# Designed miniproteins, single chains, continued (5): the designs that were tried, part 50

Each design is a single chain, and the fold is of that chain. pLDDT is the mean over its residues in the fold that is shown.

## One batch from the design tools (miniprotein)

Design m17710
Fold by ESMFold2-Fast:
Structure m17710 (fold): chain A 61 residues (1-61)
Amino acid sequence: MLTPEQLELVRKAAREALDLGLTDEQRDRFFRKIQEAVDSGDLEKLKKTVEEALKEMRAAA
């Protein structure tokens, strides 16, 4: 189960992906990276991964 902080970061990325109209393949790619960061248990790593993913998502839109 995700911590409240991890859940908020994941929800932020999910909302941005939907708002940008990304394809399923693009979403899967970015969320795979986010899931790897979640699985690491490192909140700082997750934070950085979400920030990087959001930048790449915006560039892809």
Scores: mean pLDDT 76

Design m17711
Fold by ESMFold2-Fast:
Structure m17711 (fold): chain A 81 residues (1-81)
Amino acid sequence: MVDTDGKLVRITIKGTAKSEQAAKDFEAAVGELMGVKPDNTIKVGEAWEQTGPLSSEQVTEIIAKARAAFEDPEITITELP
């Protein structure tokens, strides 16, 4: 059903990936959680951004994986109406 999954969110992650492999593993894990591959390939020193209808559980998992893959990541989550 649609109650909590109807929120459109934008997640922006800025930080240095622990390695290029860690960044790739993060992208793959996010793709698995969302059932799609991310459009953006993160590079060391680049910002990563994903927009879409995400559940609170998916947002929490993305944050946890980002903290594991990046050194001191700056994570911004914006709910879009």
Scores: mean pLDDT 64

Design m17712
Fold by ESMFold2-Fast:
Structure m17712 (fold): chain A 68 residues (1-68)
Amino acid sequence: SDDLVKKGKDYLDQGDYKKSDQLYQDAINKGAKTTSDILRNMSKASDGMGDTSMSKTLQSYADRMDKS
């Protein structure tokens, strides 16, 4: 799962938003802890894909985690 998180970030940095989102989802499904950093990166991927609604939702979840 840690390897998938790293690959997700790599694809995000390359602008491959769809592959980045898939890799982060796969990491979570394989037991990676859902952190605010993962949610923020998934938010960026969603925004890059034009899904502003999902981007805002994920950013909101990350913000709530960081305010605890």
Scores: mean pLDDT 85

Design m17713
Fold by ESMFold2-Fast:
Structure m17713 (fold): chain A 97 residues (1-97)
Amino acid sequence: MLSDEQKEIVEKIKALLEGEPSPERDEELVNLTQKLAQLLIKEGLMSVEELKEIADEVLTDPSIKDPAEKAARFLKRIAEKLGLEELQEAVDRYLSR
């Protein structure tokens, strides 16, 4: 189960993914994604090695230039590994827009 702090960040991320596109939204999405990743490591839900593997696949892909799309793809991999169905659905809707 997610901690209350992790749940709060996930709900904020879901709201950003469902919101209107803006540079401010995109910056906040990237920042909250980084904060979620750090919290998952801190609380032992994912290892540094697991997150590095996802980051190497997603964040270093030269075909994806938009930081918000990189953040969304990174979140999708996290949601799949942790079984966060609601977050996965929100990310899938964002990426298929």
Scores: mean pLDDT 79

Design m17714
Fold by ESMFold2-Fast:
Structure m17714 (fold): chain A 82 residues (1-82)
Amino acid sequence: DDIAEALKEKRDHIIELIEKGKLEEAKEEIDYLTLVLLSSDDEKFKKLGIEELEEVRKHALELGKEELAEHIQELIERIKAS
């Protein structure tokens, strides 16, 4: 599934940015992905996107980036409410 693979690739890229300390770039990528998910009427795409954002959140928390992890959690809740 091209969509699932693309979302996983985006997840891996964001995690790499976090690991490199490029937190502003990581946040921009996360915010953009959230806007794309919110703009979609595809429930499968939204579900897959939430799963990948949850993985990013877990990695941010493990790396001690608590503020970023909280931001991602707020975005996940926003997508779920849409």
Scores: mean pLDDT 87

Design m17715
Fold by ESMFold2-Fast:
Structure m17715 (fold): chain A 88 residues (1-88)
Amino acid sequence: SALEAFRRRAREAAEEAERNPEVLPPEVRAALERVRADPLDAAAQEALVAATKAAVEELLAEGREEEAERVLRYVLGVAQTAALEALE
């Protein structure tokens, strides 16, 4: 199913980024840890979106498109997985 394929890709992205701990900018990591602590906190989610957008825009401005994509994929994978687990 589409949901199972999405969950698999999200998990794979999260696992890959965990194998490369330096892939996340510090501000994105801090915001992500806040979301992990409370996945349903809207303020924490908004902070993560803002930090991720800023980091991705900076990487794209520097021509680091592959790194920007890795950051975005990791954040989406981890945040989506945490939210889905909190709803179970």
Scores: mean pLDDT 72

Design m17716
Fold by ESMFold2-Fast:
Structure m17716 (fold): chain A 112 residues (1-112)
Amino acid sequence: SEILKRLKARYSESTSLEGYAILFIIYAIEGDEKKGSLYFYRIYLEKPELIVPLNLLVSYLLSKKYEEAEKMANKLKPYLGETFVHAVLAIINSLKGDDDLANTYLNLALKS
């Protein structure tokens, strides 16, 4: 996915909690266990209470429960910010095949 590639490029050098969360979700969806584990440990060290909600969010995305995924992203907004919500909405719309909405939310995530 071009959306996932651009999000990975944007956050590869990020030291923000939101960047770690975005990369954890992407690598988990892609099945990249080594990189997923790296970002999992970084989140665990900074804010371990996010691990269960982020794993649920990944589970919702893999199960195509996109409404539940969006609700979880919004619940995490106080901790991970608006940029995180935009990135998750870009991922959701990419998985749904809505490239126009995916690019709209990607651009919002990249500007923040």
Scores: mean pLDDT 90

Design m17717
Fold by ESMFold2-Fast:
Structure m17717 (fold): chain A 77 residues (1-77)
Amino acid sequence: MTPRILIFSDDPNLTPEQLRARLRETAAALGLTIVRESEPLVTPIPGTNLAVLSVGAEAVTPAGEPALVVVAAVVPA
């Protein structure tokens, strides 16, 4: 199973560009080497006026293992 790292932010004003910056910062802090970044996704939360804004990346761990890292924030829909 490919390791998956999911990080949430509670900043409702977070932009896709800021989310990408946080993704890169988090990957560096964890010793991950980013291979490919995904485009930002907005997923509505059913029954609310909120959505999840997320961005992910394919990465490699310090041990050379494949990993996926995702940073997400809850934002107004």
Scores: mean pLDDT 76

Design m17718
Fold by ESMFold2-Fast:
Structure m17718 (fold): chain A 92 residues (1-92)
Amino acid sequence: SDEEKAARFLVDVLDLASKLNLPRSTLVRMIATGDLSPELREKIREAIKEFFQLPADAPDERLRARLRAYLAAHLPDVSEEAIEAVIAKIIP
């Protein structure tokens, strides 16, 4: 699915499998379905802040905006709806 494509790209770009010590396939499924604990969501937010060189207190709106622009630029074949769905599952 387009959501799985976006989730796979995100897991790879943010190096989440290594950072979270979880299998890539497990993280892709969890992100694509939104089956994420608050603790995992916070660690993903930290990885996003690190990747975009944002301050520790950067608001969720800024994380969503940077992630949206980045995913849209690198995944032209993935629908805007799927990108928004994946972002909402990570940063509700």
Scores: mean pLDDT 87

Design m17719
Fold by ESMFold2-Fast:
Structure m17719 (fold): chain A 62 residues (1-62)
Amino acid sequence: MSILEIIREEFPDLSEFDAEVLATLAVMAASSFNRRPTPEELAKITGISLETAEKILELLYG
């Protein structure tokens, strides 16, 4: 499962370009912490849902 697929599950109405931009921003935001961020922190920065943030963090750090 890719981060792009997780983003598309939450935001099916986004264009391909916008979905890729959001996926990239989510990865960059998560990677900007000196530790594993919480789902709440990632959701707050990116605007994605807590469920989507949790799935992305599990993929990156789980």
Scores: mean pLDDT 81

Design m17720
Fold by ESMFold2-Fast:
Structure m17720 (fold): chain A 96 residues (1-96)
Amino acid sequence: ISPLDLEVGGALLDLYQRVLENGSNSDLRDAYDHLGRALALSTDDEVRKLISQAMKALSQGDLDKAIEYLEKALEKATDPETKEHIQKAIESVRKL
């Protein structure tokens, strides 16, 4: 098991908790799925830290901070697949 698998596990746990609290909000579920995938793909500690901070902001209901951290992660990400998942997470958060 890689450290990235543990980060994905954390994202899924947060998603599970938020689904229980808010009822089946598909945009929130999509945001957490894309963030978990971006964490799993990212090898840059700075990008991973920013994604983790965005996930914490989402769990606290701070959508503006979540978007801010994700935009910073997107600027620093170099892998196209990681960038795509961060972009999709931003789109899902903006629908909340």
Scores: mean pLDDT 75

Design m17721
Fold by ESMFold2-Fast:
Structure m17721 (fold): chain A 74 residues (1-74)
Amino acid sequence: SAMEELKEQFEREAVGLLLRLSAIDPAAAEEARRLVAETQARLDAAKTLEEVRSIIEEGLARLRALLAEAERRA
């Protein structure tokens, strides 16, 4: 389904961001792992495709912000 495809895409992108972050800042990577788990829990509770898109968009934006912050401090 479209929702399952979006959830799988989030998982793949999140793993890539976590790998980059863990190379720069292990503490920020740990925070990002918690954020990924939180986002996955929200996705499991979502009832509509629009909710799924919104949750993924927010989750990826927050992960990218953590990476940008870690890169700025490096």
Scores: mean pLDDT 87

Design m17722
Fold by ESMFold2-Fast:
Structure m17722 (fold): chain A 92 residues (1-92)
Amino acid sequence: AEREEAEARLEEASERLAAEIEKLAKAAGAKKGDKVEITVRLPAGDPLAAVAEEVARAAAERLREKGYDVTLTVVRGAAEGSLEVAVNGKPV
């Protein structure tokens, strides 16, 4: 069913994004309880921007469940798509 496939893809995408962010945070020395600031910039005119925002929010929740203090900022209408991660106010 299309709904089941969409939910499975969202789950896989959010798990993958959470894993990549956690990898970056750990490489920067992040521990449980540390502040992880995530900024996701979405390109102007992207028809999948709403789905990308849902994936980013789900990934942030997964990281919170792992014990990180996560702040997510989603910027729409950017010139290019980007992912920015900071640990305790320090960019990684």
Scores: mean pLDDT 80

Design m17723
Fold by ESMFold2-Fast:
Structure m17723 (fold): chain A 97 residues (1-97)
Amino acid sequence: EIDLPVQTEPIDLSNPEIVKALETLKEVLEEILNNPELSKEEIIELIRKAAEKANPLGKTLLEALAKVVESMESVEEALELFAKLLEIVNAALELAK
């Protein structure tokens, strides 16, 4: 069980809804990074399909990510962003253990 030191409505990593959203985001990021030959369009489609099955928080995060990818000119930029996001998500999930 994780006790956060701040009591002013911080992100509660012991909240299963938040953890599930982060786990869903991690799975999507890992799938994309494990298949770097995916086109920008295929990456966006994959994110949107995952968003449809995600919890409300996960859906919001994935829909935002899809819009960011749509604004990018290259898949390389998207993969760099995904690698950094996966690092952050893994750190957050480690804190939730």
Scores: mean pLDDT 76

Design m17724
Fold by ESMFold2-Fast:
Structure m17724 (fold): chain A 128 residues (1-128)
Amino acid sequence: MNIIPYHPKIDEALLEKYLAALNEVLNTNLTLDKSKTETGEYKGYKIVFTDEKGMWLENNVIYIGSDRQTAFHVMDALLLAERLPGFGKLPEKDVDPSELTLEDVQLRGESLDNPISIKLYNALKAVG
């Protein structure tokens, strides 16, 4: 299981809009539990890759299913929506995907050709 730490550029209101977009695409009813923030000060959510199927929010953690390609396409969709800005250089080693830029994603040769990733990308674009 990979744990992606929260990116400080994702604010709570924007994350709630993303959660609504994810619910529409995945036909789920995920809700935000603000009382379970780990630091008490951070509006922050961690992204965790898991062996379970699907995607959900629990205890201020976003869990992404064992399809790592779908997980990366979700991160790519967030970057393409300009919600996870970072630095304009491709990381050399094991860098947190939340620190990647749109340019980094393009340089990786990632593709949003997966139907769920395309739907997520369009839903996240509509949120902005």
Scores: mean pLDDT 44

Design m17725
Fold by ESMFold2-Fast:
Structure m17725 (fold): chain A 70 residues (1-70)
Amino acid sequence: GLSKEEVIQRLEQVVEDLIEKYNLSPESKKKVYEILEETKERISKARTLEELKKVVIEFMNKVMDVISEN
C-alpha cells in the first residue's frame, strides 16, 4: 500500500497539475495550497487506512469546489 509520504507527494503533484490545467487565479491557488497544508497535517495524524481515505476524499471535494468557483 501507499505510505503517508507517498500519499502526500501524490496530493502535492495533483495540486500542481490542477493549478496548471485550470489556470487557477492567485486567490484560488492560495485556497488550494491552504487546503493542501491542512490535509498534510491530517494525513500525518491519521492512524488507520479508513481515516487516511476519508481525509483524501474530503481534500478532493474541497479542491474541486475551489476549481468550480474559479
Scores: mean pLDDT 87

Design m17726
Fold by ESMFold2-Fast:
Structure m17726 (fold): chain A 80 residues (1-80)
Amino acid sequence: MTLYKFLSIIEELVKESPDGTVDREEAIERLAEELGLPRGTAERGVQELLDAGLLEEPKPGKIRLTEKGREELERLREQV
């Protein structure tokens, strides 16, 4: 599982959202599809990012990147 790909896909979904959040289930399904992962693996990845403080859930079932998550994504982007 690649941290950069998870954060990048979630950031794109958040940018497409009018309220700056994405549905957690939609994000999990999109991650599973784009990365070729089982849905359960994508779900665990999202939970690990929430536990690490790289994602937050400001509303039930809605997720977005934290400031720490955005900083990590930018750092990883500069290394590519």
Scores: mean pLDDT 82

Design m17727
Fold by ESMFold2-Fast:
Structure m17727 (fold): chain A 98 residues (1-98)
Amino acid sequence: ALEEKIKKLEEERKKRREDIGNELVHYATGVGGGLARRTGDVEAAEAYRQKLIDEVKSLVDDEEKFPEAEKLVNEYRKQHQADGEAARALILAGEAAS
């Protein structure tokens, strides 16, 4: 029935949004960690990371705005790319080792 198809689509969309949201938060955490390590200013880095997380969360709930969330993460990531990627690699390596 049409109602069952709608429920399945809603469930799939919810799961996809959760997966994408988690990935964006993971990237933001990596970028924030890299910034803290590079600048030595943990408080400023945490504020920056929190701002990024808040911005991406506001955009993730709107499927039409999701490309803007990706662009935002990519912009911040580009500014801190080497450190952000290194921090993420460390997290993934730690997870693989466990």
Scores: mean pLDDT 61

Design m17728
Fold by ESMFold2-Fast:
Structure m17728 (fold): chain A 110 residues (1-110)
Amino acid sequence: SMAVERLRRAREKFKEAAKVALEIAEKLLSPERVKRLSAKVDEALKEIDRIIAEYEAGKISEEEARERLAKVLQDLQLTFQELTEGIEIPEEEYKKYAELLSEIQELLDS
């Protein structure tokens, strides 16, 4: 279904956004903070894969899958914000990250 394709595209965009966030973190944050972000990214990707698998198996609705994915995205965004509090992120890296987040949101809102 088109819903499965949208969820898979959201997952790929999430992986891209997470990669940009980790690249920013590696340049600006301590190794301990980078490790915390990396662990959160790994947990988020596993949860997204579980959500998609449950949806494909007919165990959850499209609405539930989208809501859970939006929650995973929000939790990653809040973690990144907390870890980068008080740190100036270069505008071009932040713009790339923000654009990827916007693309994920559009996929979840369609």
Scores: mean pLDDT 87

Design m17729
Fold by ESMFold2-Fast:
Structure m17729 (fold): chain A 100 residues (1-100)
Amino acid sequence: ADPVKLDLEIALALVEIAFAVTLISLENRGQTELAKQLREAVGPLLEKAREAASKGDVDELIKTLEELKRVVSQLPLPEEDKAFLLRVIDQAIELAKKVK
């Protein structure tokens, strides 16, 4: 197995799990439109991140996660949900940097 690819896929998996948990939490709180806005805003970036991770492209993954962080910061999410997502994205960026 390619250890670089595996490490990047693990870093991305943390971000994907955090988004899945946040979306479920928003919908359970009746914030269905906000969950839809989050899904639509981050969907294309998560696809781009998956492509970067699958190719072992550390620089592209970090760049895409930084863009994802910017997009999340601009969404009208409850502060606790926003802080949680930003923290997990930062952790994933640090994990990806250690692969270099």
Scores: mean pLDDT 87

Design m17730
Fold by ESMFold2-Fast:
Structure m17730 (fold): chain A 73 residues (1-73)
Amino acid sequence: VKLSENMELELTEEGGILTVTSKKEDIRSPDGLAAIVAGVFKALGYEVTLEEDADGSATARAKISLEEAEELL
């Protein structure tokens, strides 16, 4: 489920996965924004992964609880 142009929520057996993608056309933003997003979610106690894609975009994924994911929908 798309929450915005840069945010997507997926429901899985593991709970909710919130994906934040930086625009590939803004090469400076992926490094800064993705690192900030990963840091904030990690500080809040969520499991976060940060990946840079081959096309220059960056993706931060945070695992949230199923209950929190359902509240966003």
Scores: mean pLDDT 64

Design m17731
Fold by ESMFold2-Fast:
Structure m17731 (fold): chain A 95 residues (1-95)
Amino acid sequence: DDNFKAGLLLDEAERDLEEAAKLLEQEDPSMAGRVRELLERVRRARDLAGSPEGIELLREAAKQALELAKESSPKVSEILREAARRLEEAARLLE
């Protein structure tokens, strides 16, 4: 059940990051690239999420999403903060 719930949160976080990247393509293409790089890191962390290393990578990704949120417009910042919350919650469920 916790693994299933974590999977749903990770699916939602990936969708949030994709939406943020699409919005940023209009505002800041360079920042959009950084968000897409973060999305790739989340996908790699997810593949390893059965291990302590994968869980730590998800937490690091959440911190990176929060740092990107500080540099973004209010709407994009809200989406990135929501992604960070979902990543941290998924990591907690997987422990």
Scores: mean pLDDT 87

Design m17732
Fold by ESMFold2-Fast:
Structure m17732 (fold): chain A 57 residues (1-57)
Amino acid sequence: SLEEQLRRQLREAAEEAYRKSKEAADFTKENREEGLARMNQAVAEYDKRYAELQAQL
C-alpha cells in the first residue's frame, strides 16, 4: 500500500538524518561554529525530506 511505502521511506530518511547528525556532532567537538551549522543543515534536510514524502500523499 501507499502507506507502507511511505513508512519505509520515512524510516530510511530517519536513518540517514541520524547518521548525518552523528557526523555533525563529531565535527562539533573540533569546531563548534561549523559543527552547529552542519547540525542545522542536517535538520533542514530531514525536514525537507519529510515534507516531500508527505506531499506525495
Scores: mean pLDDT 73

Design m17733
Fold by ESMFold2-Fast:
Structure m17733 (fold): chain A 55 residues (1-55)
Amino acid sequence: MKLSDSAIESIKKAIETTNISTAEIAERAGISPRTLSEEFKRKVGMTPSEYKRKA
């Protein structure tokens, strides 16, 4: 399944504003952590874990 651009923006905001794990963000979004990592990397150019480390 493909994530929408609005879903990616919501996930980016969640990573920046919360201290929860990327796996928990995926669960709250109703997707697997693997799907989150693949779609986020495709849209943003880095994995959610890399984005969290940089933010």
Scores: mean pLDDT 76

Design m17734
Fold by ESMFold2-Fast:
Structure m17734 (fold): chain A 117 residues (1-117)
Amino acid sequence: SDLLERLRRVAMYLGYRKDSEKLKELIQAAIVIFDAELKRAAGITLSAQQQAQLAAARARVDALAAEADAAFTDAQYAEMRERSQRGESEEAIQAEIGESLIAMLEGIFESEKKHLE
């Protein structure tokens, strides 16, 4: 999904910058978003409080994505992925770790959705 690619790119950027505080905020927002998707897949209606938390999480992702997009182009994200796969630079490795955390979270929530079927 476009959201998943956006989350991965933001995580790569924050990892590259070694911005652990903002990376933690991104991970927390991603958990709220994935949990809301899991609840909807299970037929659970979100409460007004849960809807507000989801809206806040999406707004936080949007703010972090705007920061990342101002700093990195599509070509720079592609180059960073290639460099991390070759083990080139600490910064590229940290970017890959950030992306991998988002991929791991998505995998956990997708697995839980399949278990509900």
Scores: mean pLDDT 83

Design m17735
Fold by ESMFold2-Fast:
Structure m17735 (fold): chain A 71 residues (1-71)
Amino acid sequence: METLKRFLSLDGSGKVTDEGIERLLAILEGKDPRATDAMKEAVKRLFDIDGSGEVTEEGIEKLRELAKKLE
């Protein structure tokens, strides 16, 4: 849960931002040069809410809701 909050809050405010979500997508796509394979696995699991292995728009919406609960 703390990892999710950190990924979504790029400015360190603890708030979910569009920039935070874009960052998670960049990690998944390998466009973030500081992203490790472990980070990609973790991000994939965060978007895979139902364990299907797929990133979906519903998964992204669930991430936004979870991050709001973590604030």
Scores: mean pLDDT 58

Design m17736
Fold by ESMFold2-Fast:
Structure m17736 (fold): chain A 80 residues (1-80)
Amino acid sequence: SAAEIQRLQRQIAVLESKKSTLKQIIADLQAELEELNRKTGGTVTPQIVAIQSKLKQAQAMLDEVNAELERLRAELARLG
């Protein structure tokens, strides 16, 4: 129905926004990690470990958002 298509489009828009936010967070964390690695000469510090942990978590969240987007887009395609 038109209502179901509209709901799916809204859910996709919300997830696309979340994806953009996560990509920005990942980019910022990667830049911070590169800067710390330059300053420490590659020495693993608690700050580096914390950023690596946050990066891994953000990447996992991005993978989940991408999987949800693929499912919703496939459902939308089946409706017409």
Scores: mean pLDDT 90

Design m17737
Fold by ESMFold2-Fast:
Structure m17737 (fold): chain A 79 residues (1-79)
Amino acid sequence: SVEEALRHVREALEALDNGDYEKAKEHVQRALIYARKAGVEEAVRHLTEALQAIDNGDVEAAKEHLRRAIEVLEKALKE
């Protein structure tokens, strides 16, 4: 669901802020599953980019993509 995707994206962002990159990746992967099931393609793209950024050590790019995913998912939740 969109609500589950949002929860996991927020948890991933918190994990990145705490330096827990492994935990952040797990939450992004879970958010990606829920976003795909919900059909929110724009969120799927941002979550995929965030996962790649984490793998490349680009924490700032990862956070930006997660923030964009939250924005997209919140709009989907209201509709």
Scores: mean pLDDT 87

Design m17738
Fold by ESMFold2-Fast:
Structure m17738 (fold): chain A 78 residues (1-78)
Amino acid sequence: SARAEELRKKAEEEGVELVKKENELVNKDPNTIIPSLVPETVAKETEEGKKLNEEYKKEEEKKLKELEEEKKKGVKSK
């Protein structure tokens, strides 16, 4: 559903923002929640990975819809 996709997108963005906030905290306080982690790199990797998944999902959905339409139109003539 479109709502599910939007919700996932929002959660993704919120997740990245949350990580950024945590990174700021770690930068200010070297009190480790994420020990020896490069916050910027990790955050970017996570977001990029999820974005890639979203793209793959859209591609699959497009193929599925096209296949569904082809099946319907495959009936062709009366």
Scores: mean pLDDT 57

Design m17739
Fold by ESMFold2-Fast:
Structure m17739 (fold): chain A 92 residues (1-92)
Amino acid sequence: MTELLKQTVELLEEALEALRRRDYDTAIEKLQQAADVLSQAADDPFAVQSKNAVLNLIGQVQRIRDGEASEMEREITESLLAMLLSVTKIAV
């Protein structure tokens, strides 16, 4: 479990960095990899909730990439990803 959360932290850090660089395709790729890692811990309620949060973030980043989101929504999405990263770091 702890090892999967450590892998998730690294992937979320890479996703946040990509999002800040406006490299949305890389951010989506890293978030998808994080969701796949979290899927390996389907019996852990924290991993299940974190996966759902990651899937929601993927949808938001896709909207930003496609020009369907405002700059404010981009800032909110970045803040939510940073918050999820912080919570996941505490859980490790």
Scores: mean pLDDT 85

Design m17740
Fold by ESMFold2-Fast:
Structure m17740 (fold): chain A 72 residues (1-72)
Amino acid sequence: MEWVEREEGDARWRARTGVPIDAEGKSEVDGDYVYALTAREDGHHVIAGLAVSRGDEKKAEELAEWVREVLA
């Protein structure tokens, strides 16, 4: 599956199914990378990598919740 991208202001987010499980709650120092829940092809939700604009942790959390709700 291709990356599903979402862009709001300076934040660019992407998520997809079938990615490896990333570390729980890990993020880069400049906020470029956080974790979001995505669905796998086998129907299970996993924590996946999620890139966001610098220092935008709140939008990363919003996107993670959105992805989880959409895939629920």
Scores: mean pLDDT 44

Design m17741
Fold by ESMFold2-Fast:
Formats: C-alpha cells, sequence, structure tokens
Structure m17741 (fold): chain A 78 residues (1-78)
C-alpha cells in the first residue's frame, strides 16, 4: 500500500541520515525510476538487491539494510 511505501521511505531516510528529498533522489539514481513514484522506487530497490519485489519493507528488506543504507549514502553524494 502507499502507506507501507511511505513508512518504508521514512525509515530508509532516517537510517541513512538523509532528508525525504535526498532519499528520493538517491533511490532514483540507484533504480532509474522517477523520484515521484515511491512504490516504483522501492520495487526497483528490491530488484537491485535481489529481494522480493512487493513495494514493502519486511524481513528480507531489513536483512539487506546495511548494504541499502550504504548505497543510499553514496548515491546522495553524487
Amino acid sequence: SMLDAETTLAFLAAMAGLSREQTLAALSRLTGEPADDVVALLRGLQARFGLPVDGRGGAAFEAALPAIVAALREAARA
């Protein structure tokens, strides 16, 4: 759902130490998806990290979190 996607986005932003806008831009760079489609950005992130593509958080997403956070921080610097 959109609520689950927004909650996941806020969690990633907090973990990476980024604003919402910085996180959307970083996700867009990593996935090639538009920065205005949160569900598409999360699905693209899941695909990039070999996770189930459902647009949600969850245990598999959480297990990959250190690698995802590192990638977000690097993308935000570029």
Scores: mean pLDDT 80

Design m17742
Fold by ESMFold2-Fast:
Structure m17742 (fold): chain A 106 residues (1-106)
Amino acid sequence: MKDIEEYTKGFSEGVTHATKLIDEKGLKAAMEEARRATVELHTSPNPSPYEQGYVDGLGWVVGIEAPPEERSEFLERTARESERAGARPEHVEKLREASKKLRELA
């Protein structure tokens, strides 16, 4: 499926970019890029498989590198910024639910 190839390319580039940001500027820079890309994806009328993969790749690296408390705060802040930017309510709710679950584990 061509969409899987585009998603996989996006995921690989997201992982590479997040890793480079952490090495050069620290975890906060990678988290800020992941948040920016997530808000952009959720406010796009026609998100591509590449863009979906890119956001998932950034989020995967942040999920490994950030402690649960920092990940919870990241998800809640990303939910607030997505809501302010006009993202669909379902995407905002999923981010808040994930944040709450991570907070309960910390």
Scores: mean pLDDT 83

Design m17743
Fold by ESMFold2-Fast:
Structure m17743 (fold): chain A 73 residues (1-73)
Amino acid sequence: MKRPIPADGVGDAAFREALRWFQEEKGLPADGVFDGPTLKALVEFQKELGLPADGIVGRETLVALQRWASERL
């Protein structure tokens, strides 16, 4: 297929699902858009898990979001 999935988590369907679930759980608009309130909540989430609190959705943050969403399903 013509469209490889970006390995950095941007535009990844699994990332979008995890982000919406994260937004809904935090009481934010579940639009799947990475806005200011979502960024702040993500940085706090990274700090709670002992990840680098840089607000960047790298592999570690993506895996953590997916696990966090799965544990609440």
Scores: mean pLDDT 67

